# Designed miniproteins, single chains, continued (3), part 36

Each design is a single chain, and the fold is of that chain. pLDDT is the mean over its residues in the fold that is shown.

## One batch from the design tools (miniprotein)

Design m9309
Fold by ESMFold2-Fast:
Structure m9309 (fold): chain A 90 residues (1-90)
Amino acid sequence: KELEELIKKAREYIEKGDVVNALRILRQAAEKIIEKSKDPELQKAARTTISLLDSVLKAIEEGKISKETAIRVARAALQNLEVLVKKLKE
């Protein structure tokens, strides 16, 4: 339930164009997947997502990335995390 709520909230931030809050919520969702999963492959996928999100957040802070690019990365991370959440429920 908590993971689904984080995924929904991230989607809402993306739709509003609030990319920084979207990326932060996606990072929280990935951390929860690591905490809840005993599957090393799911944990690795979630850690890879966190690394990507941290890189994009730093690029935004440094002014090295466009808002449009950051939103596309957030959408890709959201899709990946939705797949991982479904696998956790199996």
Scores: mean pLDDT 85

Design m9310
Fold by ESMFold2-Fast:
Structure m9310 (fold): chain A 58 residues (1-58)
Amino acid sequence: SVLEEAIKIVEKGYEEYLKTGDPELFRKALEEAYKLLEEKKASVEEIKEFKKYVEELL
C-alpha cells in the first residue's frame, strides 16, 4: 500500500539520520513520504496513521 511505501521512506531517512547525525536526511525523507501520499491520493485514515507513526519515532 502507499502507506507502507511512505513508512519505508521515513524509516530509511530516520536510520540515516541516526547514522550521520544529519537531520536534513530525515526531513527530506518526511517531505518525500508526504509527497507520495498526496500524489497517490492516500485516504485521510492512511495520512493519520502515517502521522502517528512519525510521532512515535520522535
Scores: mean pLDDT 84

Design m9311
Fold by ESMFold2-Fast:
Parts: sequence; structure tokens; C-alpha cells
Structure m9311 (fold): chain A 77 residues (1-77)
Amino acid sequence: SLEEIKKKIIELLNKILELSTDPEVQRALQEAIEKVKNAKTLEEIRKALSDLADVLVENNPTEEQRKLLEEAHSLVL
């Protein structure tokens, strides 16, 4: 269900947030979490994750952060 997918993605995004010390990255993650919570379609979730990925790429994400984001994307492919 959409709600189960949202729950799993939010758990993954919160794990990325726990690993993040950069305030810009933290803000982007919090924004992405809210977008996922409010999403009505898988397309809206995909867009939220893509927008987040753009911010993370510019801020030198850790390997663990990249893996967690890839796992989140895999749930909405």
C-alpha cells in the first residue's frame, strides 16, 4: 500500500538525517520527509526523493547516506 511505502521511506530518510551534520542537508531531509508524508501518489514520492538526491550530491554524502537513499528509491521504482 502507499501508506506502507511512505512509512518505510520515512524510516530510511530519518536514518540519513541521523547521519547528517550539515544544516542545509538536514533542512532538505526534513522537507523531503514532509513531502513524502503529504504525497498522494508514487510519482510525488519519486519527485521528493529526486529533489533530495540533488541536494545530497552537492553536499558530498557518505556511502551510507547514498545506500539509504538508493534503498528508498527502490521502493518506488
Scores: mean pLDDT 88

Design m9312
Fold by ESMFold2-Fast:
Structure m9312 (fold): chain A 70 residues (1-70)
Amino acid sequence: MSREELEREVDAALVIMHLALLKKAGYSPEQIAEELERLAEKTNSPLFRRVAEAVREGGVDEAIAEAARL
């Protein structure tokens, strides 16, 4: 596996874990989407933007599924 592939898998796993933790802590889908949008702006990461859009469109479970497909 290339370093770039490993970095993408690690980023996806961290996003999934972060989403699961925020959901378990009782954050709303809107609050979770806002947090991911802030992270996307700060890190300039297309992954965080894509997952934030998935939260807004289908909720947290859809966003976790989307991140797992990456």
Scores: mean pLDDT 77

Design m9313
Fold by ESMFold2-Fast:
Structure m9313 (fold): chain A 70 residues (1-70)
Amino acid sequence: MQGIDTIQDAVRHASRQYPISPSTAVQILRTIRTSRQNNDSQQTTLDRIVDILTRSGHDDAARAVRDSVS
């Protein structure tokens, strides 16, 4: 699904510039996998990923992902 692939690519790009902790990265990958299984929208997947990044203290990465998709 094109929307979820866009989110995954945005996360990969953001993580290159703004390092994400290994535990947060694993949580993001699991969340993307779950979103693909549930056929979630791009917006729903984006909101989940941004929440995870913000909750984990990765505010710069969260903003970069949001800006890349919005």
Scores: mean pLDDT 82

Design m9314
Fold by ESMFold2-Fast:
Structure m9314 (fold): chain A 69 residues (1-69)
Amino acid sequence: MKISDSEILLALGIMSAVMGADEAFLKIARELVERGDREGVETLLSIAEDRAKEHPELKPVVEELRKLA
C-alpha cells in the first residue's frame, strides 16, 4: 500500500483535531497546502467547521484554514 506524506499529514491533522490541539492542527493544514494536497485541506476545514459549532473559540482556526484552502 502506497502511503504518501500528504496521507500521513492528513491522518495527523485528524488526530490533532480529535485531541483539540489547535496549533498542531493549523501547522499540519499549512503543510498540506505546501504539498498541494487540496483535498486534505478541505477535509481538515470540514472537521474544523463542525467542531466550531460546539466550540466557538475555534472560529479563528476555521477562518485561517479558509484562507489556505
Scores: mean pLDDT 72

Design m9315
Fold by ESMFold2-Fast:
Structure m9315 (fold): chain A 82 residues (1-82)
Amino acid sequence: SEYLEKGIKALKEGNYKEAMEYFKKAVDEGHLEAAPIAAYAASKSGNYRDAAVYGLKAMEAGLPPNVLDPEKFRKAFAEVAA
């Protein structure tokens, strides 16, 4: 996916918000494997709600959720899962 490639480039450059948006588009294309890295990029950019949403999508696909701050993720995850 072009979006996955652009997301990885943005992530390497420290552009976490831009990386998150590209990985979200990759997930929308059906690349559910992008959900864990979308959750990670969302966490790094302070978007804990998106981190929780894409963490849940990763778990639904049988993939591990990836987040930077476990405590903030736990709170946002509980809100999304409720």
Scores: mean pLDDT 76

Design m9316
Fold by ESMFold2-Fast:
Structure m9316 (fold): chain A 60 residues (1-60)
Amino acid sequence: SEETDRLADEAARLARELVQKYGPEKANEELAKRFGDKLRELGAEGANRVTSRVAEAMNS
């Protein structure tokens, strides 16, 4: 959905910034705090899309 894609883009962008500033461990903690509840609300398919985009961003 459009909302899922928007959330994925937002989370991926933030993930890159957090990894550069704090490293991957702290970036994952911050992302979980900011997006955890929204990911549960999206359901499995939406959550997988967002987490895949975040993982890709963190490995770049």
Scores: mean pLDDT 80

Design m9317
Fold by ESMFold2-Fast:
Formats: sequence, C-alpha cells, structure tokens
Structure m9317 (fold): chain A 73 residues (1-73)
Amino acid sequence: SEEEEKAKKAIENFKRMIDYLKKEKQKPLTPEEKAVLEREAKNMAKVIRDLSKKAPKEYQPEFEKLAKEFEKV
C-alpha cells in the first residue's frame, strides 16, 4: 500500500539521519554545537513518534526504536 511504502521510506531516511548525527557527534564540537545537535535529535524523536501514530501497526515498533536512538544522541 501507499502507507507501507511511505513508512519504509521514512524508516530508511531516519536511519540515514541517525548515522549522520552519530558521526557528527564524534567530531570535536563546542558545548553550544553539542547542545544544538542534542536538541535537534530530541525534536526529531517527537516527530518520529507523531508519524508512528499514522503508520501501519506493523511498522510502529521500528519507529519507536528509531525515536529512542535519536533521544540517545
């Protein structure tokens, strides 16, 4: 379905974003830059959880897993 295709693409995009953020966080960052990255990651976790509510039930666990990974950035 279109909903399943959208969910799969969203999951792939979020996985790429978390990989990028984890690599950026490994760089020498100022305290201000770290605070911005952590704030953006937490905001993204909220977006992911909101999208999960509209996703097919079978994809909701993967969205929740991704949200938790963003919160750990």
Scores: mean pLDDT 86

Design m9318
Fold by ESMFold2-Fast:
Structure m9318 (fold): chain A 56 residues (1-56)
Amino acid sequence: GPEAERAGREAGEAMRAGDYDRAAAIAQKVLDEGATGSAGAVARAALHEAQRLGGR
């Protein structure tokens, strides 16, 4: 829905700004809110990438 699309845009902006902690937090919130299917897969991928880039 519109909230998931908004969260995706905000996470993408955080990733481009190098704010990987914020991007990870946004993706985790989308998963915690019960995102499934393609939305859940995209959020999980974004979370993993943000954690990988922000972890070092």
Scores: mean pLDDT 76

Design m9319
Fold by ESMFold2-Fast:
Structure m9319 (fold): chain A 66 residues (1-66)
Amino acid sequence: SAEAEELLRRALELAREAGDERLARLIEKGIETQDPEVIERAGVLAAIRGLPEVTELLARAAKLLS
């Protein structure tokens, strides 16, 4: 889905701005695979990192791909 990819790319930009390379790599894998499970794992990591906007974007993307 184009909408899901846009949400994932925005989440990636925010993760990079936060300097979280591990989260950024996991989001990149989510973009490549479009696998909701990978995206949900990225969302859990974003929540642990205290990045609520990234968490919300990833949740929305996962829902569109499920």
Scores: mean pLDDT 88

Design m9320
Fold by ESMFold2-Fast:
Formats: structure tokens, sequence, C-alpha cells
Structure m9320 (fold): chain A 83 residues (1-83)
């Protein structure tokens, strides 16, 4: 599962068209959210940027959260999950 998600994440980073992105997101949804029930998948985490995939009402939403501290990024992510 983790290896499959890593491969899908790499494909997502290389995707150039909306169609490619949607196809990859569907595969991630099936493998991660349906199998594990987790509401969030972290796609990328850099010092000031957190890129996540969130499942809300059965839909996948990609969010980019930018904040200088880890605590602020986590708090913004929590708010996204609650709304």
Amino acid sequence: LEEELKELHERLKKAKTKEEIEEILEEISKLFFEENGAPVLILREEPNTLEVLIKKDGKLVKKTITAPSLEERRELLRKELEE
C-alpha cells in the first residue's frame, strides 16, 4: 500500500493535464481512503509548505497550506478537515 501510494504520488507530481490528475486521484482514493478510512493523505511536506489530499463528503480535494511553522500548518489543516 505505501509503495503504491508513493508511486501514485510521483505520478501526480509529473501529471500535466487535468485528466491525468483526476485519474491519479481516483486511484489514490481507492487505495488510501477506501482501504484505510483516513481523511487526509500528505502528498508533500517542505519547510514552509504542506500539500495534502483531503476527503470531504466523498470528494477528493487537493489543498496547499503555506505557513512558516509546523504548528500553524497543522492547525490550518485541522480547520480544513472540520469545514
Scores: mean pLDDT 69

Design m9321
Fold by ESMFold2-Fast:
Structure m9321 (fold): chain A 80 residues (1-80)
Amino acid sequence: MKVEIISVAIDEKGNTVYFRQEILEFEKPLSKEELEKLAKEFMEKVIKEVKEKYPGKTLTVRTAVYLDGKEVVVLEKVVK
């Protein structure tokens, strides 16, 4: 199955300052819990990168997982 993961970081003014997209292929269907774990792990990597690139800025990081074009998981976190 194809899983698309998209993460964006938005500053306090509403500008997108970071964008990352990955497409992953799996030989078997993933459970909702496995998809949520993937989203969390992807978001942790993005948060690390945006904190290093924009230290001291308040950013909203949103990560969404799409399965066959359908949004199945959404995570949002404010980071400083």
Scores: mean pLDDT 83

Design m9322
Fold by ESMFold2-Fast:
Structure m9322 (fold): chain A 58 residues (1-58)
Amino acid sequence: MSEETKKKIRELAERALAGMPAEEVLKELKELAEKEGLPFTDIAEELSREIARMQAAA
């Protein structure tokens, strides 16, 4: 997974924590997986790690 893809996942995690509906987060995540040609599970795991990291910082 590229650093650019990780940056996009971090931005999505920030939007999710800012109150974006889970349905929209899931849609954006699926679109990112298709665009980058990566397994959905890999992108979902990276999003989960970023959310956990941000929550731990609070």
Scores: mean pLDDT 79

Design m9323
Fold by ESMFold2-Fast:
Structure m9323 (fold): chain A 75 residues (1-75)
Amino acid sequence: GPHTEALSQSIGMLYDAGNKAKKQGDDKGYQKAIQSKHDVHQDGLNGASPQDLLNKAKKAVEEVEKMIKEHLEKK
């Protein structure tokens, strides 16, 4: 159903963002992605709407992407 699909998509986005951070050597971005996956999963278990889960995941992906960019600029 929509909740399961949104949760799966949200976790998948953050898994991909975390793997990108890890590949670039950004340990902080990787940890942010791990923590965000945990937070989204907990929100899903607590009955957050499909849209809220997706919005939270998208925002967290944007934060991880920004961290990766900052990491690469400092390298």
Scores: mean pLDDT 86

Design m9324
Fold by ESMFold2-Fast:
Structure m9324 (fold): chain A 89 residues (1-89)
Amino acid sequence: SSSALAKGKELFEQGIKAFNEGDLEKAKELFQKALEVVKPVIDTAEGQFLMGLAYAGLGAVYAEQGDFEKAKELLAKSMELFKKSEELA
């Protein structure tokens, strides 16, 4: 639904703000919450795109924490979701 997308986008934007402020744990929590909130709309192009953004955000957090293996895994998942979003659009 549009409400799930709106809430997911809000949580993602809050995650980006936390990341830019250096609060990596809060950013991680907010990106994970965005992933959870968009589950009901995962079969939509917008849902796949927002999930891709949230995984990219998580990847950035793990990279800043020095976990490059986890960052690479999350970035690969993000790219796959962006590809699926494009195929649904």
Scores: mean pLDDT 87

Design m9326
Fold by ESMFold2-Fast:
Structure m9326 (fold): chain A 55 residues (1-55)
Amino acid sequence: SMEKEKLLRLIGEILRAIGDILDAELNGASEEELKKLREEYEKLLKEFRELVEKS
């Protein structure tokens, strides 16, 4: 279904965003850089929650 395909895509994007945050922390990125990455992660998480909780 379209919902499953969108959810799988969002899960993939969320996992990538988590990886980006972890890599940035491991490499000693600035708090400003980490903040931007966390904001992107929160956007994806909100979109995912809206698809799941509003169903």
Scores: mean pLDDT 83

Design m9327
Fold by ESMFold2-Fast:
Structure m9327 (fold): chain A 99 residues (1-99)
Amino acid sequence: MSEEELELVSLTTMAIIQAVLAKKDLEKGDYESAIEGLEMAIKTARRALEVAPTEDARKHLEEAIRYLEQALKYAKEGNFDEALKLVDEALDHLSRAAA
């Protein structure tokens, strides 16, 4: 595995962990922690996008970032059910980027 592929896997794994923790915080009603977690997941996913070596990985990271940004918007608006659905969509794309 190349150094770029190792960095991509590390960053996508971190973004997945951050997004999963944000999802759990949304489910618990810990909305401030959830919002912070989503902001961290977006930053980590953007870093993964910078090192992504393939068009397929870049496409999935771009989709994941788009879903996470929409989830963050809905969470800030108090629409937590929609935010949860969008985090699940982002997690699917993050997993595909890491494959």
Scores: mean pLDDT 88

Design m9328
Fold by ESMFold2-Fast:
Structure m9328 (fold): chain A 65 residues (1-65)
Amino acid sequence: DKERKEQVKRLVELALKAAEGFSPEVQEKVKEKLKKLEEYVEKGDIEGATEAAEEVSKILGENAP
């Protein structure tokens, strides 16, 4: 549980840094997904948090140069 939450936190940090180089529109999408991720973590919904993190990774991958 603790390790999974830490992994999720790391993904949030990486996603925010990666998104810094993107357009404002893409940054907004990433921030919305990260907000959902944090809400899932707060609720203790680790499965939902993991899915949200995967969605963020997908957005970052689709917008890679």
Scores: mean pLDDT 74

Design m9329
Fold by ESMFold2-Fast:
Structure m9329 (fold): chain A 56 residues (1-56)
Amino acid sequence: APPALSPEQAAVAAEIAAKLLEIGDKIDKAIEKGKEAKKKYGKEAGKKAFVLGLEE
């Protein structure tokens, strides 16, 4: 059986999970912007659009 988490550890784990989900959504949107720019303006523009998307 997995070790029981203390209430404090459970709260920290939940907060980290919520932050990771938020970051994941931002990354997914940045990837989409990068793909769109790559198709229209080439590979280098795609990379720049991806980085700009991550900074939003």
Scores: mean pLDDT 76

Design m9330
Fold by ESMFold2-Fast:
Order: sequence, then C-alpha cells, then structure tokens
Structure m9330 (fold): chain A 96 residues (1-96)
Amino acid sequence: MSELKIKFTGAMFTIVANAQEALLRGQISEEEYKEILELVIKALKAFEKEDYDSALEYLEKLKKKLEELKDKIDEDIYKAMLEAIEEAIKLVEELK
C-alpha cells in the first residue's frame, strides 16, 4: 500500500472521528454528520479510482461544510478537521 494512500485514508478517518465527536457532544445534527460522512465516502471513492479532480472537489465541499459549522463546534474539533482536510488536499495535489 502506498504511503500517500495510507496518509489520505488516515486523514479521512480523522475527519469522521472528529465529526462523530461533535455529534456526541450535541454540537451538530445527525443530518449534518451524515452530510460529512457522505462527502468523505465520495472523496475516498474518487481517490481509489485515481479521479483526483473529483476527490479535490469533495474535499473543498468538506472544507466549506466545516466552515459553516465553525460557530457550533469546539475549536479542538474544528482545527483537527481543518488540518486533516488540508493534508488530504495536499496529498491529492502531490499525486496529480
């Protein structure tokens, strides 16, 4: 398994874990959590298909969704999710 693939998958898991923590703290709705999960699944599927343009599109949508949630979630969760999204974007750009 390539190191970049492992790092990308790790970033996706970090996003999901932090979104789940926000849900468990009552900071986001189940609907908002499901929207994040759907975008993560779409990004991961695009990455596995080497469709890096679609992967970047879904990561940018994740970043925009996180920005919409910024005032609702704890700073620790926001920063962890933002860092993971930005790392994933960088990894996809390295594979182009």
Scores: mean pLDDT 87

Design m9331
Fold by ESMFold2-Fast:
Structure m9331 (fold): chain A 78 residues (1-78)
Amino acid sequence: MLGEPLPDTPENRKLLNEDAARGFELAAREWEAAGHSPEIVELFRKAAEAAREGKTDEAEEYARRAIELANEEQRRRE
């Protein structure tokens, strides 16, 4: 979206949470298409669900775990 930053209201918080969730859902699809493990894809989907619920810390933890697991898979291929 092009535009000014949203004020910190409950409605705008829900919009930001949904946008974050969409980002994680897109990441899950991209990582799945790239042939990454189902565990990584599932973690991004859990991050999307947590983000949608406004559970930012949980969403960040799931995303971090997904990235760490992806890096581990990449290193094991070497």
Scores: mean pLDDT 76

Design m9332
Fold by ESMFold2-Fast:
Structure m9332 (fold): chain A 79 residues (1-79)
Amino acid sequence: ATLTAEEKKQIDDFVKNVDEEAAIEQLKEALKSSDENIRLKAAYALGKIGTEEAKEALKKALKDTSENVRLAAKEALEA
């Protein structure tokens, strides 16, 4: 599954309005979720934050069990 335009907008709004350090910590936890869709959203959000800490967290998603999550992480790191 890919993220919808609505889901991307919700994540963009979230990233704009939260403390980056707190957001990265929350998103690192979200990457451990059993729900593939939650992990996809976390990878996209970490890519949007784009700091070195966010990129380090995002690298873990490159080893995810889901190909969709791995692709999202790769695209986010290449942006």
Scores: mean pLDDT 79

Design m9333
Fold by ESMFold2-Fast:
Parts: sequence; structure tokens; C-alpha cells
Structure m9333 (fold): chain A 102 residues (1-102)
Amino acid sequence: PVQIDDEELEERLIKGLREIWRSMSPEQRRQALDAWIEVVREEVENITSEEGREGFKRKITTFLKGVLDLDEAEAEELAELALEDFEAFEARVRARLDAILA
């Protein structure tokens, strides 16, 4: 990351993700979430360093804030849960999307 504008870059990425996500139908969002969860599962299995763990948590937090309208604390809690109990993470993420689409 760039030393100066990390927060600005994250905000722009979150806005971009949100715009793309909102252009999708409810069914497309469910399919996209399923695909993303599969990618996240593979990433968790391949983490081999502290730097990788930190980068992973940041990526997950950014995605959750952008597409599931979670605040920083909620997104960070779920990112940590993905590393500790992936099944619980998957269940909570899917439940959140269901609540948004209701």
C-alpha cells in the first residue's frame, strides 16, 4: 500500500464494489457471494505468513464493508472469524446478505 492515501484508496474501492454489487440482481448477488466464499476458503488454506494473514483480513474487511454494508468493527470481527471458524463465518455472511435482500 501507498504510505499516504491508504484510507482514500480503501474508500474508493469500497464505493466501486458497492456500485458493482448494487447493479446485480438478488440471484446474481447470491451466486457472486457463493463464488467469493469459495475463493476466501482457498485463501485461508494458503496463508503461510503474518503478512499474508494481515493482508487477507484487510481484503475481507474491505469486501464486507462494500457489499454487505457492515461497519468497521463488524467486518473486522467476521474477517477474524474466517480464520478461526470458517463455517461460522460462511453462515453469518450468508445470513447478512439474506437480511439485506429481504
Scores: mean pLDDT 79

Design m9334
Fold by ESMFold2-Fast:
Structure m9334 (fold): chain A 63 residues (1-63)
Amino acid sequence: MRLSVKEIQEILHEMGFYDGEIDGVYDAALREAVRRFQRFAGLADNGVPDAATQAALARIRAA
């Protein structure tokens, strides 16, 4: 596992996809934010932070 739920929330919040609490809980709002990011990145929009989604998020965080 490359990113924690809190790290995913932080990255998506900074990008404007997620406006909820950075609490480490994977809820429906975070799942929808992950789907929006997946569509933006050209990935399958399943709402799961899979390896491809985590790699894309890590690239944005590193840039």
Scores: mean pLDDT 79

Design m9335
Fold by ESMFold2-Fast:
Structure m9335 (fold): chain A 66 residues (1-66)
Amino acid sequence: MDQQRQQYSQKGQAFGEQYGRQLAEQQGLPQPQIDQMSQDFADRGQKVGGRVPDSRQTSREIAAQR
């Protein structure tokens, strides 16, 4: 079921991007740092999303990697 892995990978990337951006904004970081953290968490979310069957598990794993 490669389609499910792709979907979870994409959802993980989206969650990571949003989470990283929000976290950086809460820290009051400048735009380049916000973009960097957003990308870092997006990459982490993509990798985690590809490994888990459940989006809730993906969100928890991204948060744990903070």
Scores: mean pLDDT 68

Design m9336
Fold by ESMFold2-Fast:
Structure m9336 (fold): chain A 75 residues (1-75)
Amino acid sequence: EEVERRQRAIDYLNEAIEAIKKGDREKSIEALRKALPYVTPEAQEHLEKAIEAVKKGDYEKAIQHINEALRALAA
C-alpha cells in the first residue's frame, strides 16, 4: 500500500520531467499536482517549488526540484 503510493508519486514526477523536456507547461503542472497527494511533507515542499519554477518558465530549476522530491521519496 505505501509502496504503491510511492510508485504512483514517482510515475507522476517522471511524467512531469518528460512534459518539461517537451516544453508542455500545462501537462507538467498537472503531473506535479497529481503527485502531491502521494508524497511525504518533505517531498511536497520540493514539488511546490517545482510548480512555481514551471510557472516562471525556469525549467532547469523545475527539474532540479523534481529530482530533489524523487530523492526524498527514495530515502
Scores: mean pLDDT 83

Design m9337
Fold by ESMFold2-Fast:
Structure m9337 (fold): chain A 98 residues (1-98)
Amino acid sequence: MSREELAVEVALGLVRMRAGVEKSIIKRKAETLSEEELKKLIEEAKRDLKELVEKQVETLRKEGVSEEQVEEFRKEALEYIEEVVEEIEKYVEEVVKK
């Protein structure tokens, strides 16, 4: 693995770790919070994760990672965030119906 590929993998790992933490927090709160409060938490988590992606993009550019690799990272990270958000939304829908 090149130094640039390693930097991208570290950035992806950070996004995945943070998304997992947000998912765990929202799942734990799903039984105690209202549907409105849960929707607000999901929107806040989505915003925070997207901000993290943009901070990582800036870091990778400063480290000399190519623009092609930076855009591939952004695409993969945002696709992962959308998948995690969809999983959280499906879980919340199931819990709210009980």
Scores: mean pLDDT 84

Design m9338
Fold by ESMFold2-Fast:
Structure m9338 (fold): chain A 62 residues (1-62)
Amino acid sequence: SDADLEKLFKQLDRDGDGTISIDVFKSYLVAQGKNPSDEQMKSTDVDGDGKIDYDEFKKIMS
């Protein structure tokens, strides 16, 4: 559900800049009992800026 993903994204983006860092997102997934590979995290960051926008976030969460 897009609404649940948007809510989660905003919770991780507490500074309200519209992006979350890869480190923050990876830490969240680890806290949830996930172990995403560095390759999966880098493939999500299409721009290579170390930050995830909402579209990239949706792709890795789907």
Scores: mean pLDDT 72

Design m9339
Fold by ESMFold2-Fast:
Formats: sequence, structure tokens, C-alpha cells
Structure m9339 (fold): chain A 64 residues (1-64)
Amino acid sequence: SGAEAARRGALAAGASEEAAERAAKFVQDGPTPEEGARGAAEAAISGGIPRGTALTIGWHAVKG
């Protein structure tokens, strides 16, 4: 699922478990793929992931 992809992608990029779970939840709860991607990216950024990498994680999560 996109949510699981977001969680694993965030963890692989070095985000905390808490930030990865938030990214997964934003993908799951987002009303559109674009909102899910945005939420996942913001969660990853809050976990210390650089913006460019976080945006890539978000898009892979909602397209997967």
C-alpha cells in the first residue's frame, strides 16, 4: 500500500519510527493522492529528512 511504502521509505531515508508512522498515516488519511503525498513529505521533513528526499518519498508512497 502507499502508506506502507511511505513508512518504509521514510525509515530507509533515516527518519525516526515516529516520523515514518506519521508519514504513513498522512498517506492513508489524505483525501487525494496529492494531499497524501504532501502530508507524507511534511512528516518526513519533521523527522529530519531533507525536503527533496521527503518529496520523493511522498510521491512514491501515493503512486505505489
Scores: mean pLDDT 69

Design m9340
Fold by ESMFold2-Fast:
Structure m9340 (fold): chain A 79 residues (1-79)
Amino acid sequence: VDPEVLEIETLLALGEMYLGIGNYLESKGRIDDAIEAYKKAIELFREALTLAREVGHEDLARQAENLIKDAEKKIEKLK
């Protein structure tokens, strides 16, 4: 496994963890906290996207782009 691919996958996994935290907080009616968790997920996915593009890994870049869009939609729904 390339160290750069492992870094990208780790950032994606951490971002998905924050999506899970956001979903949990949303389920508890903690809307502002859920939005902050989704924003953190987007930050991590954007870092993963930047690295994926730099190393030319199109599949990981597409995955990061989709995860960013999903998290942005969650924030839009809560406003």
Scores: mean pLDDT 88

Design m9341
Fold by ESMFold2-Fast:
Structure m9341 (fold): chain A 96 residues (1-96)
Amino acid sequence: SSLERLQEEYRARIEEYLAFLGEDYVAAREAELQALVDQVKAGKLSLSDLPAAIQAQVKKQEELANGKQVPRDESVREQVEAALAVLDELAAEKAA
């Protein structure tokens, strides 16, 4: 159906976009978040001084650094899995 074709095109586009963003995007983002975690730990910056979206990302980065050691490839994998889960939910809603 036309809906199945659109879902496949959307999935392919997400995969292409993540491949394009690649290593440099993930590395830069993790470095920025780690710098913020380090500043918070040093008492130079409060989490409440940051926008809410950035606060959530800093907390996640701190949790990963303190207890959950995951390779960089796992953050890309998490993004792909989240995108695929959204596609699966949209497919289920349209099938119902």
Scores: mean pLDDT 58

Design m9342
Fold by ESMFold2-Fast:
Structure m9342 (fold): chain A 65 residues (1-65)
Amino acid sequence: MTKEVAFAIRAIGIGIELGAPIRVKIEDGEVTVTLGDISPEDAARAEAALRAEAERLGFERVRVE
């Protein structure tokens, strides 16, 4: 399993748990996460969880929108 696939699986799980629409794009080791219209608290929680997972998997660049 690649780290990209592992991240995508975790991101989907986080989105389901938070009830938040999450779109993920991974290119050349850079992760871009797009959050839907959700509360600022849910957005902050999703961003924190996604950044932690990306760091665990060794991604150096993470962008959250």
Scores: mean pLDDT 77

Design m9343
Fold by ESMFold2-Fast:
Structure m9343 (fold): chain A 67 residues (1-67)
Amino acid sequence: NAEKKAEELARQAIADSRAGVAPTPEQAKALIGLGARKAVETHPLDADTRELLDRQIAALDELIKKL
C-alpha cells in the first residue's frame, strides 16, 4: 500500500528531524504527499481543482526524481 509506505516515510522523517537528521528526498516527497492528501480530505475540492492538484503533485514527483 503506497499510502502506508508514504506514512511510514513521513513518520521516519519526523523522527529523524527531531534527532537533527535532514530528511532524504524520498522522505520529503512522502511528507509533501501526506500533507496534500490531508488538505484535500479537510477541504473537499471540485473535480477541476482536484485535477490541478494532482498535476502539481506529479510535477513535484518529477522534480524530486531529478534531485
Scores: mean pLDDT 64

Design m9344
Fold by ESMFold2-Fast:
Structure m9344 (fold): chain A 57 residues (1-57)
Amino acid sequence: SAAAEAAAEREKILERAREGAIAAGLSEQTADRIVAEAREKGDLELLDRLTVRELLR
């Protein structure tokens, strides 16, 4: 269904964001926390915001 395809696409975005955060220098633990927070809040913009915040430390 279109809904199942949209859910699968969102999961692929979250997976790629996790990999990108790790590639940018964040730990797996930090990347997992960022992805979990974005998933729980349903806000994909949090992925970029939280990743940038961690990288600017």
Scores: mean pLDDT 80

Design m9345
Fold by ESMFold2-Fast:
Structure m9345 (fold): chain A 74 residues (1-74)
Amino acid sequence: SDSPVTQSDIDRGRQIVDRIRDIAIQLNDQDAIDDADQAYQYIDQFDQTGNQQDWDQASTYIRNAVNRIVQKRQ
């Protein structure tokens, strides 16, 4: 495979997104929930396609959700 992303990375990505979504719900941050949901969809697409672009999109949405959560905790 041309992608360096492994099944372990996919499994970990899903776990990270689940945790982000739970925190976003606790903070009542709809934008962070939406970003987490988009990240999960792109991880699922990558698991089906192996397309690096899907993983890169998931990573972007994870970063956006994390940035929102971090700002609300400060």
Scores: mean pLDDT 85

Design m9346
Fold by ESMFold2-Fast:
Parts: structure tokens; sequence; C-alpha cells
Structure m9346 (fold): chain A 79 residues (1-79)
């Protein structure tokens, strides 16, 4: 799992993309590292605000962390 994260980080250095940030965030979500998953979902949305996969990742990570008030506010602010 850490090897996959490093591989994605190297790819991001060469060709940063919302898809790669989203993939990296999903790996952090699998590790239950919800704050890191949130950060990478935000980076993906910074690069591509219309990336539905990154939006879904952010929602899921916030739900897993139990930050429901923050979740609802983020949904409104990201639109």
Amino acid sequence: LEEKIKELEEKIKKEPSAELYTELGKLYLEQKKYEEAIEYAKKALELDPNNNEAKGLLVEALEKQGKYDELFKFIEELN
C-alpha cells in the first residue's frame, strides 16, 4: 500500500492531475487516514473543480470522520 502511494506521488510530480490526487486520496481512505484523504480530495478539486470522483471522495472521507456539519457546509461551498 505504501509502495502504491509512493508510485502515485512520483506520477504526480511528472504529471499532476485531479485523477491522480483522487486515486491517492482513496488509498488514504482505505488506510482510515481520513484527514489525508480530505486534503488530497481538496487538491484534486483545486486542479479540477468539476471532478465528480474527487467530490465523492471528499464527501465519503468527511462522512467516515463523522464531521456531518462540516460535510454539509463543504458541499455548499464546493458548488
Scores: mean pLDDT 78

